# Designed miniproteins, single chains, continued (5): the designs that were tried, part 87

Each design is a single chain, and the fold is of that chain. pLDDT is the mean over its residues in the fold that is shown.

## One batch from the design tools (miniprotein)

Design m19224
Fold by ESMFold2-Fast:
Structure m19224 (fold): chain A 61 residues (1-61)
Amino acid sequence: MSAEERLAELRRIAAEGPPAVSAVAAAALAELERLVAEGASQRVLDEAAEGARRAIAHAEA
């Protein structure tokens, strides 16, 4: 699984998700895109993507 695949997932959730989930996904996407722009390693991107998934799951609960 790649960080880019997770970024695509987050973009879709931000665009099409319910308002609460959409807002969380948009914030997570912005943070991941910032890390990519800063040249973060694949390991750091994977950790950030996992954090994003947990935040989205929490918003869905």
Scores: mean pLDDT 76

Design m19225
Fold by ESMFold2-Fast:
Structure m19225 (fold): chain A 68 residues (1-68)
Amino acid sequence: SINELLREGGDQLIKLGEEYEKEKNYEKAAEFYRSAARLYREVGDYEKAEQAEKNAEIAEKKAKEAKE
């Protein structure tokens, strides 16, 4: 179903965010976490959406601290 495809898309975006975070590319990590949160909200998975938003906020803070 479309809802299953959107959940799988969200899960893939989380994995991409995690990969960018390991590379210390926190800006890209935050972008992917934000995109995953949007997809999870669209399918009504609010718990995963909130977790992805939290991960995005943490990545955004790390990006700000790493800039010089």
Scores: mean pLDDT 86

Design m19226
Fold by ESMFold2-Fast:
Structure m19226 (fold): chain A 56 residues (1-56)
Amino acid sequence: MSEEAKRYLILGSSYYLEGDLEKAIEYFKKAVELGEENPELKEAAQKKLKEVEEEK
């Protein structure tokens, strides 16, 4: 169970909503790193990371 990776995904989404793209990218990267145990969560984090990077 990758609860920590899921927490980072939520934090990244929160920072993205707040407009802090740098923090959003940081937490989405952490979610990807810790999401190795859950391929679906890792894929979601990678997709969010790509979306945020395109906003810059």
Scores: mean pLDDT 76

Design m19227
Fold by ESMFold2-Fast:
Structure m19227 (fold): chain A 93 residues (1-93)
Amino acid sequence: MTVEELEAIYLKDPDSPEAKEAWRKLLEMGRMPRKATPEQIEEAARLVGKEQNLSEESVQGMIWARLGRFDELNEAAEKHRERARAIREALLR
């Protein structure tokens, strides 16, 4: 089943059992419905973070991206780039 089909099921009736199954499949695919509430986005990101053993920083970045908080996401991304550069420099020694 495609992401578009799962989103259509969820948007039709978010409280239905079919919507809950579609939500679970979207989370499993690393996707979240575009029209989800901020609370649903945060809950979904936290759940994915636990299941995939993601860092709190990765979960927070996912929440910011979905909520359109791009300034916060960009600042976090710059800190990640600086850290990745330091790691690469250490590994090349």
Scores: mean pLDDT 61

Design m19228
Fold by ESMFold2-Fast:
Structure m19228 (fold): chain A 69 residues (1-69)
Amino acid sequence: MSAGTRTAIELASKDYGIPKEELIKIVELIKAGKYEEARKLAEELGKKYGVDAEEIFKIGVNIAKLEES
């Protein structure tokens, strides 16, 4: 994982109160092309931490793009 990706995950974790390890899981699912599984995890995390699932998924997609070259 790049330093930029790590920083983005840490900032999102702090801003939304979601553990960084859970955000890493979403990013890895998106990088693997497992968008349906990433969306379901975002819905689960949204319920647990009181965050909009669509926002969590969007953050994961944006962070995953930082890891592509």
Scores: mean pLDDT 80

Design m19229
Fold by ESMFold2-Fast:
Structure m19229 (fold): chain A 68 residues (1-68)
Amino acid sequence: MSKSQKAARLIGRAFALGMERDVEEATEQGLKEARDIFGDEEAEKLRPVLEAAARMGQLARELDRKFS
């Protein structure tokens, strides 16, 4: 799996975790995995992307609750 594919997988997992957990918890879990794969410097560059994915997951859960 390429580094871009690994990043895409982490983003997708942050979204899924955001649907189930707090955004901060989902973001920190994603960062832990990103540090293991890419190292600390590259993981911190992914922080805003992982946080955005987790927030989108939370919003998707809230929209499902309100409109279903």
Scores: mean pLDDT 81

Design m19230
Fold by ESMFold2-Fast:
Structure m19230 (fold): chain A 84 residues (1-84)
Amino acid sequence: SERQRRVDVELLVFLRISKRGIEKTLENLAKLSEERDLSPLEKGVVEVLQKQLKDLEARIAELEKRLTPEELEEVERKIKELEG
């Protein structure tokens, strides 16, 4: 349905933005680990975020298989708009 198509497009945008946020946080923690030892809490955050990243990648891949090339192009446009 038109509504489901719009929901799936919006969902993929949110999942891809969420993935980028997790990747940036992991990159920042990796840089921090070069300057000092990570705390047990920071190490726990890395583990949780790595698991969330794998789950997000699986969900993104499944959704991308269901969307048309035109819908995927719409996702890319919306992401670029959100990047500023």
Scores: mean pLDDT 87

Design m19231
Fold by ESMFold2-Fast:
Structure m19231 (fold): chain A 58 residues (1-58)
Amino acid sequence: GPLAVAVKDVDADAPAILSFKKGERLTILEEHEDGTAVAQNAAGKVGLVGLDDLEIVA
């Protein structure tokens, strides 16, 4: 999927939500029409992200 870069820090203690730091690179696996997506971080962790917290690079 497309590569995305975080534009801010997100620290979510919910197990379904992916936490990340500003500048972190994520791979978008599935994009939803409600403005959310399923993404994977460099460590292989998969979770839900808000697309407004990310910039899609590709």
Scores: mean pLDDT 80

Design m19232
Fold by ESMFold2-Fast:
Structure m19232 (fold): chain A 97 residues (1-97)
Amino acid sequence: DPELEELLEKMELASRGEDVEKGREALEWLKEHKDDEELLREIARALAEKIVNEEFEYIGEKGGKRYYRNKINNTVLDEEQVEEIIEDLTKVYLDSL
């Protein structure tokens, strides 16, 4: 979805301090679409997945489970632990929209 990709890019630039005004524009757009709960959940989930994918690297499978390494602190988590982080971040982002 090109609109979702553009929205995510604007929010990322704002979070890095590179374009705070684009982040403000994204928030105003989200306020105008606050009655579309399904769209807001998709945006929140996409934001959470993007952050987790940037912070975690897939390192392989063991015993039928996928494992990921945090790029900053080198902590290793399984796929269930990573999914819990995505779900928790999704709730946080959804509450902020």
Scores: mean pLDDT 75

Design m19233
Fold by ESMFold2-Fast:
Structure m19233 (fold): chain A 75 residues (1-75)
Amino acid sequence: SHVEELTKKAIEEMKGASEDEQVAIAKELIRQLKDEPVRDIWAATLALMKEMQKLGASTSQLSDVAIYTQKVIDE
């Protein structure tokens, strides 16, 4: 799907990025997905968070991404 393709591209971009840049990449993708079904937004968010965790992101950074996702859905 288009969501899966964009998520894969964001994950590849994260592999060369700092932890703070990974958060910014995740938030930008989630913002782009705002009009997608809620289930697809969360599927993308969980995939991004899983990769971020593998790349050394803190629990605080993962929480920031999850909170941002909920905020986008609630708007």
Scores: mean pLDDT 88

Design m19234
Fold by ESMFold2-Fast:
Structure m19234 (fold): chain A 60 residues (1-60)
Amino acid sequence: MLEREAEASLHIMAATIAEKQGDYKEAAEHYRKAAEALREVDPELAKELEERAEELEKKA
C-alpha cells in the first residue's frame, strides 16, 4: 500500500545519495530494501532494483 511505496521511495533516495558519494555497498543495500518494499505492489520495478543492487555490489 502507500506505506510500502513511501518506504521504497526513501530507500531509492538514500541509494542515490550513497552512489554519488561512491558508497556502492550502502547504495546496493538501500536498493535491495526498496525492492523488498515493492515486491508485492510492483514486482517488475522490484526486479529492476534488485538487478541494480547486484551491479553496484560488483562495483564495490
Scores: mean pLDDT 81

Design m19235
Fold by ESMFold2-Fast:
Structure m19235 (fold): chain A 58 residues (1-58)
Amino acid sequence: SEEIIEEAAKAGVEAIKEGKSMAQALEVAREVLKRAGASEDEIQLGLSEAVRKMLKEL
């Protein structure tokens, strides 16, 4: 859903602002999607969209 992708993106941005690497921020975003019950395919697509949103916010 759009809500969970937004949540994943916000978590990733927060991780970067805390000094974590992009790789660590992506793991944080992936975990948000996984906890929401997303399948592996949904995680892959949602993570791609979350990264796009993160880059726009940074």
Scores: mean pLDDT 80

Design m19236
Fold by ESMFold2-Fast:
Structure m19236 (fold): chain A 56 residues (1-56)
Amino acid sequence: SSAEEAYEVIKKELIKAGLSEEDAEKLARILVSRGWTVEQGKKLAKSIKEAKELAK
């Protein structure tokens, strides 16, 4: 389903942004259950990554 595809893509982007696999799975599930799109999930992951770089 489109929701399953969105979950997998958002999870992978969150892991790339530096979340643990467990945290990425939990967050991606919540976001998809709330109707988040792949594009919204990618934008969130980018913001997380940028925030981590600024904190260094």
Scores: mean pLDDT 85

Design m19237
Fold by ESMFold2-Fast:
Structure m19237 (fold): chain A 62 residues (1-62)
Amino acid sequence: MKKAEELLKKAEEAIENGDIQTARKYIMEAVREEVKERGTISPEFVKKIQELYKKIKELENK
């Protein structure tokens, strides 16, 4: 599994555990790795990040 994808999975796990700060950290690291590997961020990767941030906002409202 690519490092960027692995970091997104760790962010999702952190969200499931209610650890918003750790989730944000992994999302940032995933973005850095995606840019490093591809020189850009794919639309698919952006969509996954948007879904994770939506979940974070839902947790912040509770």
Scores: mean pLDDT 79

Design m19238
Fold by ESMFold2-Fast:
Structure m19238 (fold): chain A 56 residues (1-56)
Amino acid sequence: MEEVQRIAREIGETLRRIGDALDAGLEEARKERKEKGLSSDEMRRRALKIAEERLK
């Protein structure tokens, strides 16, 4: 297996994990927006914070 192919797979897996975390963060932030009446900017900040916590 070539080094480039290994790196490409690792990048792909990292991107999938980031995507999953962002999707989860957005879903939770949308729920909070509906319940608390958050602004769009507040919702986006909340989504990013949740995504960061899920990537730990």
Scores: mean pLDDT 78

Design m19239
Fold by ESMFold2-Fast:
Structure m19239 (fold): chain A 95 residues (1-95)
Amino acid sequence: PSAAEVAAALERMAEVLVEGAKKTGSEELEKGAEKAAELLREAARAAEAGDWRAAARLLAEAFKVLLEAGKKAGLEKEAEEIVSEAVRAMAEALA
């Protein structure tokens, strides 16, 4: 995929994280997803600039933030499911 396609896929992933967290009704998980989405948008910007190392690091940080928020909220499984949905959405966008 092109850098622009990877960036668009990362932005789609950010949307899926926020949408999934909102469906749980957890303010803690929603805040975590908003922070994770900001990191994914930064990753998209890094990918557009060709900084694949920064993009990968920011992607990893985004998932850590969401999973930590899920654990703190007592919604660890829901957070894992949201990450899986976001990864699936990214894979579909890049296919």
Scores: mean pLDDT 87

Design m19240
Fold by ESMFold2-Fast:
Structure m19240 (fold): chain A 58 residues (1-58)
Amino acid sequence: SKTYKAPRLEEAEEAVRAGDLERAIELLTEDLVSAGMPEDAARRMAEREVREMAEEHA
C-alpha cells in the first residue's frame, strides 16, 4: 500500500485507552522515525495524535 499505516497504531490506541499516554507517544514516535521522519518532528506528531485519541475516548 502507498498509504503508510503505523505498524504499532493498534498497540498505541490500547495504551491510550489504558491511560498510558507516554507509552502511546513512544510507540508512534518509533513508527514515524522508522518511516523516515526526524525524531523531534515524529515526537511532536505522536504527541498530537495521542492527544486527539485521548480526547476522542474521553
Scores: mean pLDDT 75

Design m19241
Fold by ESMFold2-Fast:
Structure m19241 (fold): chain A 70 residues (1-70)
Amino acid sequence: SLEEELRAAAERAAAAMRELGESAEAYRAMAEALRVAARYAAATLEGEERREAVARLEALAAEYEAKAAA
């Protein structure tokens, strides 16, 4: 389920940040968790709230991807 995917991705991101700190691997894990969160928002929210939440989460994921590439 998306809820289980989100939990797993969030736990992986938290573990990466805890173990590796601000690293490319941790930033990629954060980006992945944010993309799963965007999919969860798309599945659970409606209308403008859904569009706003998805756009925000995708933008944050892109920022973490950019940090990982730097």
Scores: mean pLDDT 88

Design m19242
Fold by ESMFold2-Fast:
Structure m19242 (fold): chain A 93 residues (1-93)
Amino acid sequence: SEFEQTLDDIIGLVEKLKAAIEAGAPEQEISRLTVAIGLLMVAASLLNPEKEEEIVKLATEFIRKVDAAVQAGNRDEAIKALEEFIKKLEELK
């Protein structure tokens, strides 16, 4: 479905964000990937209104956990948050 394809696109961007954080990429690159993920999460919520509440909650937790970990310089916690996010996205399929 278009919804599942959109979730796969989001997962791909989350994997890229994980690799960027592991590589110590510039803040601008991390920010750009985070914005792209957020925009696709909005698109996913529009494609499946029955899962809108779950998607919005997941997007909010993603932004909060990853931003907090990155600001603290806690790379391991940021990576764990991204891995948890990928698992939750797979559960939405």
Scores: mean pLDDT 84

Design m19243
Fold by ESMFold2-Fast:
Order: structure tokens, then C-alpha cells, then sequence
Structure m19243 (fold): chain A 72 residues (1-72)
């Protein structure tokens, strides 16, 4: 059964959100990642084949945002 997880990225730039989405998409078992702009930043909607894959994708996305912020 597909699992959908929403990961808020408060204060994230578009570039940070796009890097996070790319990292999440690279995780095995992830079927879709959508980047949604909000007044507070961005939200990633991650759809995966398992809860574990969704959690790994969220962690990869968070790590990518941290790396992107460090490079700015």
C-alpha cells in the first residue's frame, strides 16, 4: 500500500526544496515527490511503497536542506 508523508520545510528557499525533493526521489521505494509552496516555505509530499521508504526519503530530504544551507 502506498504511504504519503508530508515534510514541512519552514523557511526553505525554492532551491533548498528542489534539492530536498531530488534527495527524496533517490530513495528506493519512493514513487512520487511533490514540492508545494506555502507562505512559510515549502512542503514536500512524498509517496512511497512503504512507511520505511517514506521515512528514509524524509531524512534524505532534511539532510539535503542542511547541506544546501551550509553551501549558501
Amino acid sequence: MDVTLRLPLPGASREEAEEAARAAKAVEGVTDVEVVPTPHGYVLTITAKSEEAAEKAAQAAADAVGEARRRR
Scores: mean pLDDT 80

Design m19244
Fold by ESMFold2-Fast:
Structure m19244 (fold): chain A 96 residues (1-96)
Amino acid sequence: ELVKRLNILSIATSLLAAAAEVEGDPQEAIDHLRQAARNLGKAGDALEKGDVETAIKYLEEAAQHLRRAAELSKSPNIRKAAEGYAEEVEKLRDEL
């Protein structure tokens, strides 16, 4: 269930990066969203292997990238979504 939620959030974050690109957000914001999506995927892979410590590290990195993307984005909807995803990542980390 947790791995499935991380995979969905990774896909959602990748789609948010595409939306940020369409909205004309700074490349740095888009790159942070893409890195967050990759780190969420890596966290899921670590959990499937039972490596909780590595998963926590990738979740922390993903949350940092999401918050940085929110700071850099000029699009209110992208900012709000990135902030919400960061909060969700932090909640998922706390369930570990």
Scores: mean pLDDT 89

Design m19245
Fold by ESMFold2-Fast:
Structure m19245 (fold): chain A 68 residues (1-68)
Amino acid sequence: MSKEEIGLEAIRVAGRIAHLARRRGDEALVAEAQALLDEAVKLTYTDPERARELLERMRELLAEVEAA
């Protein structure tokens, strides 16, 4: 996965989590989604391997949020 692909996917996943969180009034989860996106973007430039690991964690969180 390219740096661009990681960034675009992180935006998509974080945006989805934040959207679902806002609909529930879960401000803590909105803040978490934003923090995860910020970290993923930073890691994409400094440590792409760790960025991929964080994206995997973000996908797991999205699956949990969608199941709730």
Scores: mean pLDDT 84

Design m19246
Fold by ESMFold2-Fast:
Structure m19246 (fold): chain A 69 residues (1-69)
Amino acid sequence: NREKFNELVRKAIEAAEAGDYESAVEYLEEAKKLAPNEQARRYVTAGKLAAEAKRPDLAVAFARVALTY
């Protein structure tokens, strides 16, 4: 479901901006399962890796790109 995917990705962005990288990673893992296509899945995966590296700027950037697919 694209709506649920978008909701989870937006929650991940909010968590990353708040410095809650654990929640951001969890939201991106759930979003990855609901990814509407391979490109969205790849950008969600990149965002998760950025959140695990505690790089909120990159996590948000990749998550925003995932929302365009």
Scores: mean pLDDT 87

Design m19247
Fold by ESMFold2-Fast:
Structure m19247 (fold): chain A 94 residues (1-94)
Amino acid sequence: TSVSVTVAPGQSAEAKFKVKKGDKVTITAENQGDGLTLVKVYNEKGELLASVVVPPGSSASKTFTVKEEDGIYTVKATDLGSGSGPTTVTVEVK
């Protein structure tokens, strides 16, 4: 399954996605803006599981394995830019 979220400069956006224990979660972020984008993944308890900093005009990806239990995770992207160009974040669960 895959989920995507697009965040504009100066804004935050989030999406929820389902996971099962043993799933591999891949986060891919493409920042077309002029500021840093912070991408964070939280579990249902609000604990931080992964974070990625995406520089202006760059892309980044991170993969991690779900070690605990089945659940609903949240990806939150915050774009610290002030100009133009969004950040697109895609989450793939396999």
Scores: mean pLDDT 84

Design m19248
Fold by ESMFold2-Fast:
Order: C-alpha cells, then structure tokens, then sequence
Structure m19248 (fold): chain A 103 residues (1-103)
C-alpha cells in the first residue's frame, strides 16, 4: 500500500511536479514510516526543489533505516552532494567515503 503512494510520487517527480511528488511520498511514509525508499525519494524531491537542509534530513532518515544496503550507499552519495551545495565540504567528503565503503 505505501509502495503505491511511493510509485505515484516517483511519477510526479519524473514530470517535475515536486510538490505533488512530496505529497505522495509523505503519504507513503504515513502508512509505513520504515519505508527507507520513500524517505530517500522525499530527499530527492527536496534536493530538486533546492531545499538542501530538508533533503539532508530525509536522506539521513533513509540511511538510518537502511545503513548497510545499496539504498544506504546512494543516500550517502546524495548526503555528500547536498552538503557540497551548502558549502560544507568536510561533511560532503565524510559521506562520500561512507558511500564508497558500501559500493
């Protein structure tokens, strides 16, 4: 059930409708707060909107739920990119190394 909302969110993300993508990813998380993929996708939507602080929060949640997985590795990469966009190069390098250790 949560995966249907996550899929709807991804459809809107692909269309560039980030606000609708966020709405449906939030619905997925309401139904299953342990859905690491939905948290990761919510982070991507905020990253596309340029809200790097919210993107970081949601990517951190995805990593907490799936730390030693391929999803966790790509979330670490996106954490690195988000911190780089905020000018925090030290944290960007830290998360890049964590992503490389899992790939």
Amino acid sequence: MAELYNAAGSGYLGQGDYDKAIFYYQKAIELDPNNARAWYNLGKAYLKKGDYQKAIEYFEKAVELAPNTRLGAIAYRNLSDSYRKLGDYQKAEQYQKQAEELL
Scores: mean pLDDT 86

Design m19249
Fold by ESMFold2-Fast:
Order: C-alpha cells, then sequence, then structure tokens
Structure m19249 (fold): chain A 60 residues (1-60)
C-alpha cells in the first residue's frame, strides 16, 4: 500500500501539479515517479501532487 512520509522542510507549491507542504505535514506516497520526484497525497489537506523525495522522510 502507500508508504507514509513526513515533510522535513517547507515545500512551496510553484505549479498546479505540485504539492505544497509545511514542515511536519504527513503524506502518503502513491507512486515514485523517478529518483527525485514522487506523487503524494497530503493527509492535512487531501490534495495530491508531485513532491521532491529529498523533502520527505519515512515514518517508521
Amino acid sequence: GPELYRAVAPVPKTSENELGLRVGDRVLVLEEIDDEWALARSLETGEEGYVPKSYLEPLA
């Protein structure tokens, strides 16, 4: 199933397809697109979008 992650840094929403996040926001990674980007859903807002993987840490 989708893996649970947390934002370690603020992610500005710079385009319509991107996901904006605050530090500590929890997301479900729905799909890994490549080594740098994932498609995720915010558990705070319910929005989906692309997010840089380097801004996320897995919740163990």
Scores: mean pLDDT 83

Design m19250
Fold by ESMFold2-Fast:
Structure m19250 (fold): chain A 83 residues (1-83)
Amino acid sequence: KKELIRKAAVLEAAAGILKVAGELYEERGDYEQAARDYEEAARLYEEAARLYEEAGDLEKAEEAREKAREAREKAEELREKAA
């Protein structure tokens, strides 16, 4: 349980870094790269949610899935701006 939670936390941190990178690219008008970074962040949040669920931390799993949904929605918005 403790090891899975630590691994999930590392993945959440990595997703957070990608979110910051995506925000920076969006500010520069590089919507395609921003969308890719948010898509990758969403994937890492989903992986973190899976690890939290396996560890039995359903609240953390739900929070991570919520962050993954938000990141995916943002990526979709950015792809529309890139088109």
Scores: mean pLDDT 87

Design m19251
Fold by ESMFold2-Fast:
Structure m19251 (fold): chain A 78 residues (1-78)
Amino acid sequence: ADDQLKAALVALERLAADPERTLSYEEIAKESGTSVEVAKSTLDALVRAGYVEKVSDGEYRMTPAGLAALAALRAAQA
């Protein structure tokens, strides 16, 4: 199971829907059907990639680079 991929896609989709809001790893775990540990490790990986930023302990937000990457992926499916 690509639980990390599921968590990443859910995180990017939810954060892109409202890029001004923050989202917790618990919310992402619940939405993606993964564990909190998988969601946290996935968000940490997205932060290292520059697509998501850690705003506070357990709270994450989309970066401009993350929005651009998701837009490019969506355009490739057109």
Scores: mean pLDDT 77

Design m19252
Fold by ESMFold2-Fast:
Structure m19252 (fold): chain A 84 residues (1-84)
Amino acid sequence: NAAVEEAKKRLDEAIKRGKELSQKARETNEYVAALVEGAIKKAEELRKQADASTDPAEKTRLYNEGIKIAEDGIKKAEELLSKL
């Protein structure tokens, strides 16, 4: 299912971006790094749940929830870092 594969790909890309931001943030603000790490950990947990599901609708929902959590965490971290 192309929709499931696209959602999974987007989640993997968001997780990767978050991990890169967390590593960069650790050099300037450990609190911001921890916020991104927390969001990415939750996104990875949702990805694992989606991967384990056999229902395409549930997979898509869980991947999309993970994307939202990862992207929201990245955005918040970028906003906090911009105030430095």
Scores: mean pLDDT 86

Design m19253
Fold by ESMFold2-Fast:
Structure m19253 (fold): chain A 62 residues (1-62)
Amino acid sequence: DEKGEKAAEKAVKTLEEAGIDAGEPTKFPPEILAKILEDALEVAKDPKVKKGLEEALKIAKE
């Protein structure tokens, strides 16, 4: 599932930049990935990180 792979890859990279360990993204159903991204958005302070998380969350929820 190309959308899931792109969302997971972008999410992991963005979460690492935010200092959050997302684990192995390939194991996450889209709903769990979206929850992790929402939690990361709540703690992220860098505007670039927030934008990346918002984009990844949009892909994961679609």
Scores: mean pLDDT 66

Design m19254
Fold by ESMFold2-Fast:
Structure m19254 (fold): chain A 60 residues (1-60)
Amino acid sequence: MHVFRLRFESKEKAEKAAEWLKERYPDVKVTLEGTELTLETDWSVEKAIAVALDAIGEGL
């Protein structure tokens, strides 16, 4: 299991990203703290980055 931390520009963007991640990847443990999301998953670093970029690209 790996732990990844994603930081967003605003709390609203972090909340939208958390909702998007829970919808698309329900088996991933997502913890929201202000503007930071902590993901607990077996994903590779490359996959975690790609998913984060997708969330940002969707405006979430």
Scores: mean pLDDT 74

Design m19256
Fold by ESMFold2-Fast:
Structure m19256 (fold): chain A 62 residues (1-62)
Amino acid sequence: SLEEKLEEIKKKLPEETKKLIEETLSRPDFSEEDKKDILEVFEYIEERKKEGEKKRKEKEEK
């Protein structure tokens, strides 16, 4: 489930963020819990950005 979640997140994230995630996940010192926390933070940021984009588009099409 973590890998599946990661694939979906990477597909939606900016390239800079994807590189940061890949670097973090390549570190053997990070536990599954650490990886999950990092992914949750990135998901939260991405969701907020999409919400902002939707509001911007709605303003243009009103």
Scores: mean pLDDT 69

Design m19257
Fold by ESMFold2-Fast:
Order: C-alpha cells, then structure tokens, then sequence
Structure m19257 (fold): chain A 87 residues (1-87)
C-alpha cells in the first residue's frame, strides 16, 4: 500500500515538472534563453518518473506501468540533453 502511494506521489511530481518544462519550451520558441531551464525541468521530471517506476516494479500487477514510466524517464533525459546542446 505505501509503495503504491509513494509511487503515485513521484508520478504526480513528475507530471507537474513535465508541465513546467512544456511551459518553458513554449517560451523558448520566442526566446531560446529558456532552453536550459526547460532541460532542467525535464531532467527533474525524468528522475521522479524513474523513482515511480522503481516502486511500481515491486508490485507484480503494475509491471506494465513500471516499464512505461521507466521508458518516459529515458525519453525525457534524452530530450533534456538535446535541449542543453541547443542552448
């Protein structure tokens, strides 16, 4: 029960951080100086998704959710690296 609750907290934090990154990416369309900030938020979101995935992986019924959020973590880390290179 606690692992599921903790995983949901990390997932919620990741979604909020990704939302901030998406907002900064919209600002970056007009002003590229926002790209480093967007990359930082994506990296933070990736870390929180990774934590959620690790907790979900301990719950057999949520193995698919664990794989999904781990894949999202990797994708967001790659996007953050690309944005930092572009800044």
Amino acid sequence: MEDREEAEKYKKRAEELKGEADRLLEQARADPSYLPQAAEQLRRAATEYSKAAALYSSIPELAEEARKYFALSVELQQRAAELEAAA
Scores: mean pLDDT 84

Design m19258
Fold by ESMFold2-Fast:
Structure m19258 (fold): chain A 59 residues (1-59)
Amino acid sequence: SSLDQGISSSDPESQQKALELRKQGDEESSRLLAEGRLDEALEVGRRTHKEILKIVKES
C-alpha cells in the first residue's frame, strides 16, 4: 500500500515512530473488536492511518 511504501521510504527515526503507532493502533482496534465495538475500531484504524501519513510526509 502507499502507507507501507511511505513508511519504508522514511528515515529510520520516522519509520520506527510510524511502526510503533501502527502497533498501538492495531492493539487498540483489536481490543475494541473483542468488545464488539466495530465503529470505534474502524475510527481508531482511520485515525492511526492519518497519524502515520503525517509522520512519513514530514520525513
Scores: mean pLDDT 78

Design m19259
Fold by ESMFold2-Fast:
Structure m19259 (fold): chain A 66 residues (1-66)
Amino acid sequence: TAEEAYEKGLEYYEQGNYQEAAKYFEKAIELDPNFAEAWEKLGELYESLGMKPMAAYYYRKAEELK
């Protein structure tokens, strides 16, 4: 499920494995495009990587879903 993919993404994110975390958060969005928390976590992830334009894109998507 989208929730299972999101939880797996959080595990990798907490381990600092941002590549795997992104994969699972993207999977969560593929399964549920309205999963605002997954969009927000991708924003946080890309911000942590210094990729500000990409982070801004995902934050805007999360905001649109509230």
Scores: mean pLDDT 83

Design m19260
Fold by ESMFold2-Fast:
Structure m19260 (fold): chain A 79 residues (1-79)
Amino acid sequence: MAIESVEAISPFTAKVTLKPGVDVEKVIEKIKERVNPEYLDSVLPGDDEYSFIVVARGRPFVTVEEVIREVKELEKEIK
């Protein structure tokens, strides 16, 4: 996984930007499979071909910070 940046845009959403030439669909599939389903609600398309939005479940004590943490851990594991 070649993540360029992960940026929180609200308490429940973050924008993930990938490096050019990375398979965006495979990265999204791995996020859906590996990130805790209690933290991750959905993945939405971003503004360009190499970005997407991750949406955290809007429940008390669950924020996008947990999703960001899981995504960063996943980058290290796929290495």
Scores: mean pLDDT 72

Design m19261
Fold by ESMFold2-Fast:
Structure m19261 (fold): chain A 67 residues (1-67)
Amino acid sequence: SKEEIQKLILRLIGLKLRKIGLEFELRRLKENPTEDSEKKIRELEREIEELEKEIKELEKKIEELES
């Protein structure tokens, strides 16, 4: 339904915004490294990778529902 698609789109927007925030944090940390930066970078990269997978799965689901 159109309502179901709209809910998935709103969720997708939320995930994309979260990813942008984490990418900004990652870039800041890489530009200004601290003694804890290596561990934090790895954690952020893992969270970003997980979000990318969720985004792709959700985009595919939206595409299938629009077809």
Scores: mean pLDDT 85

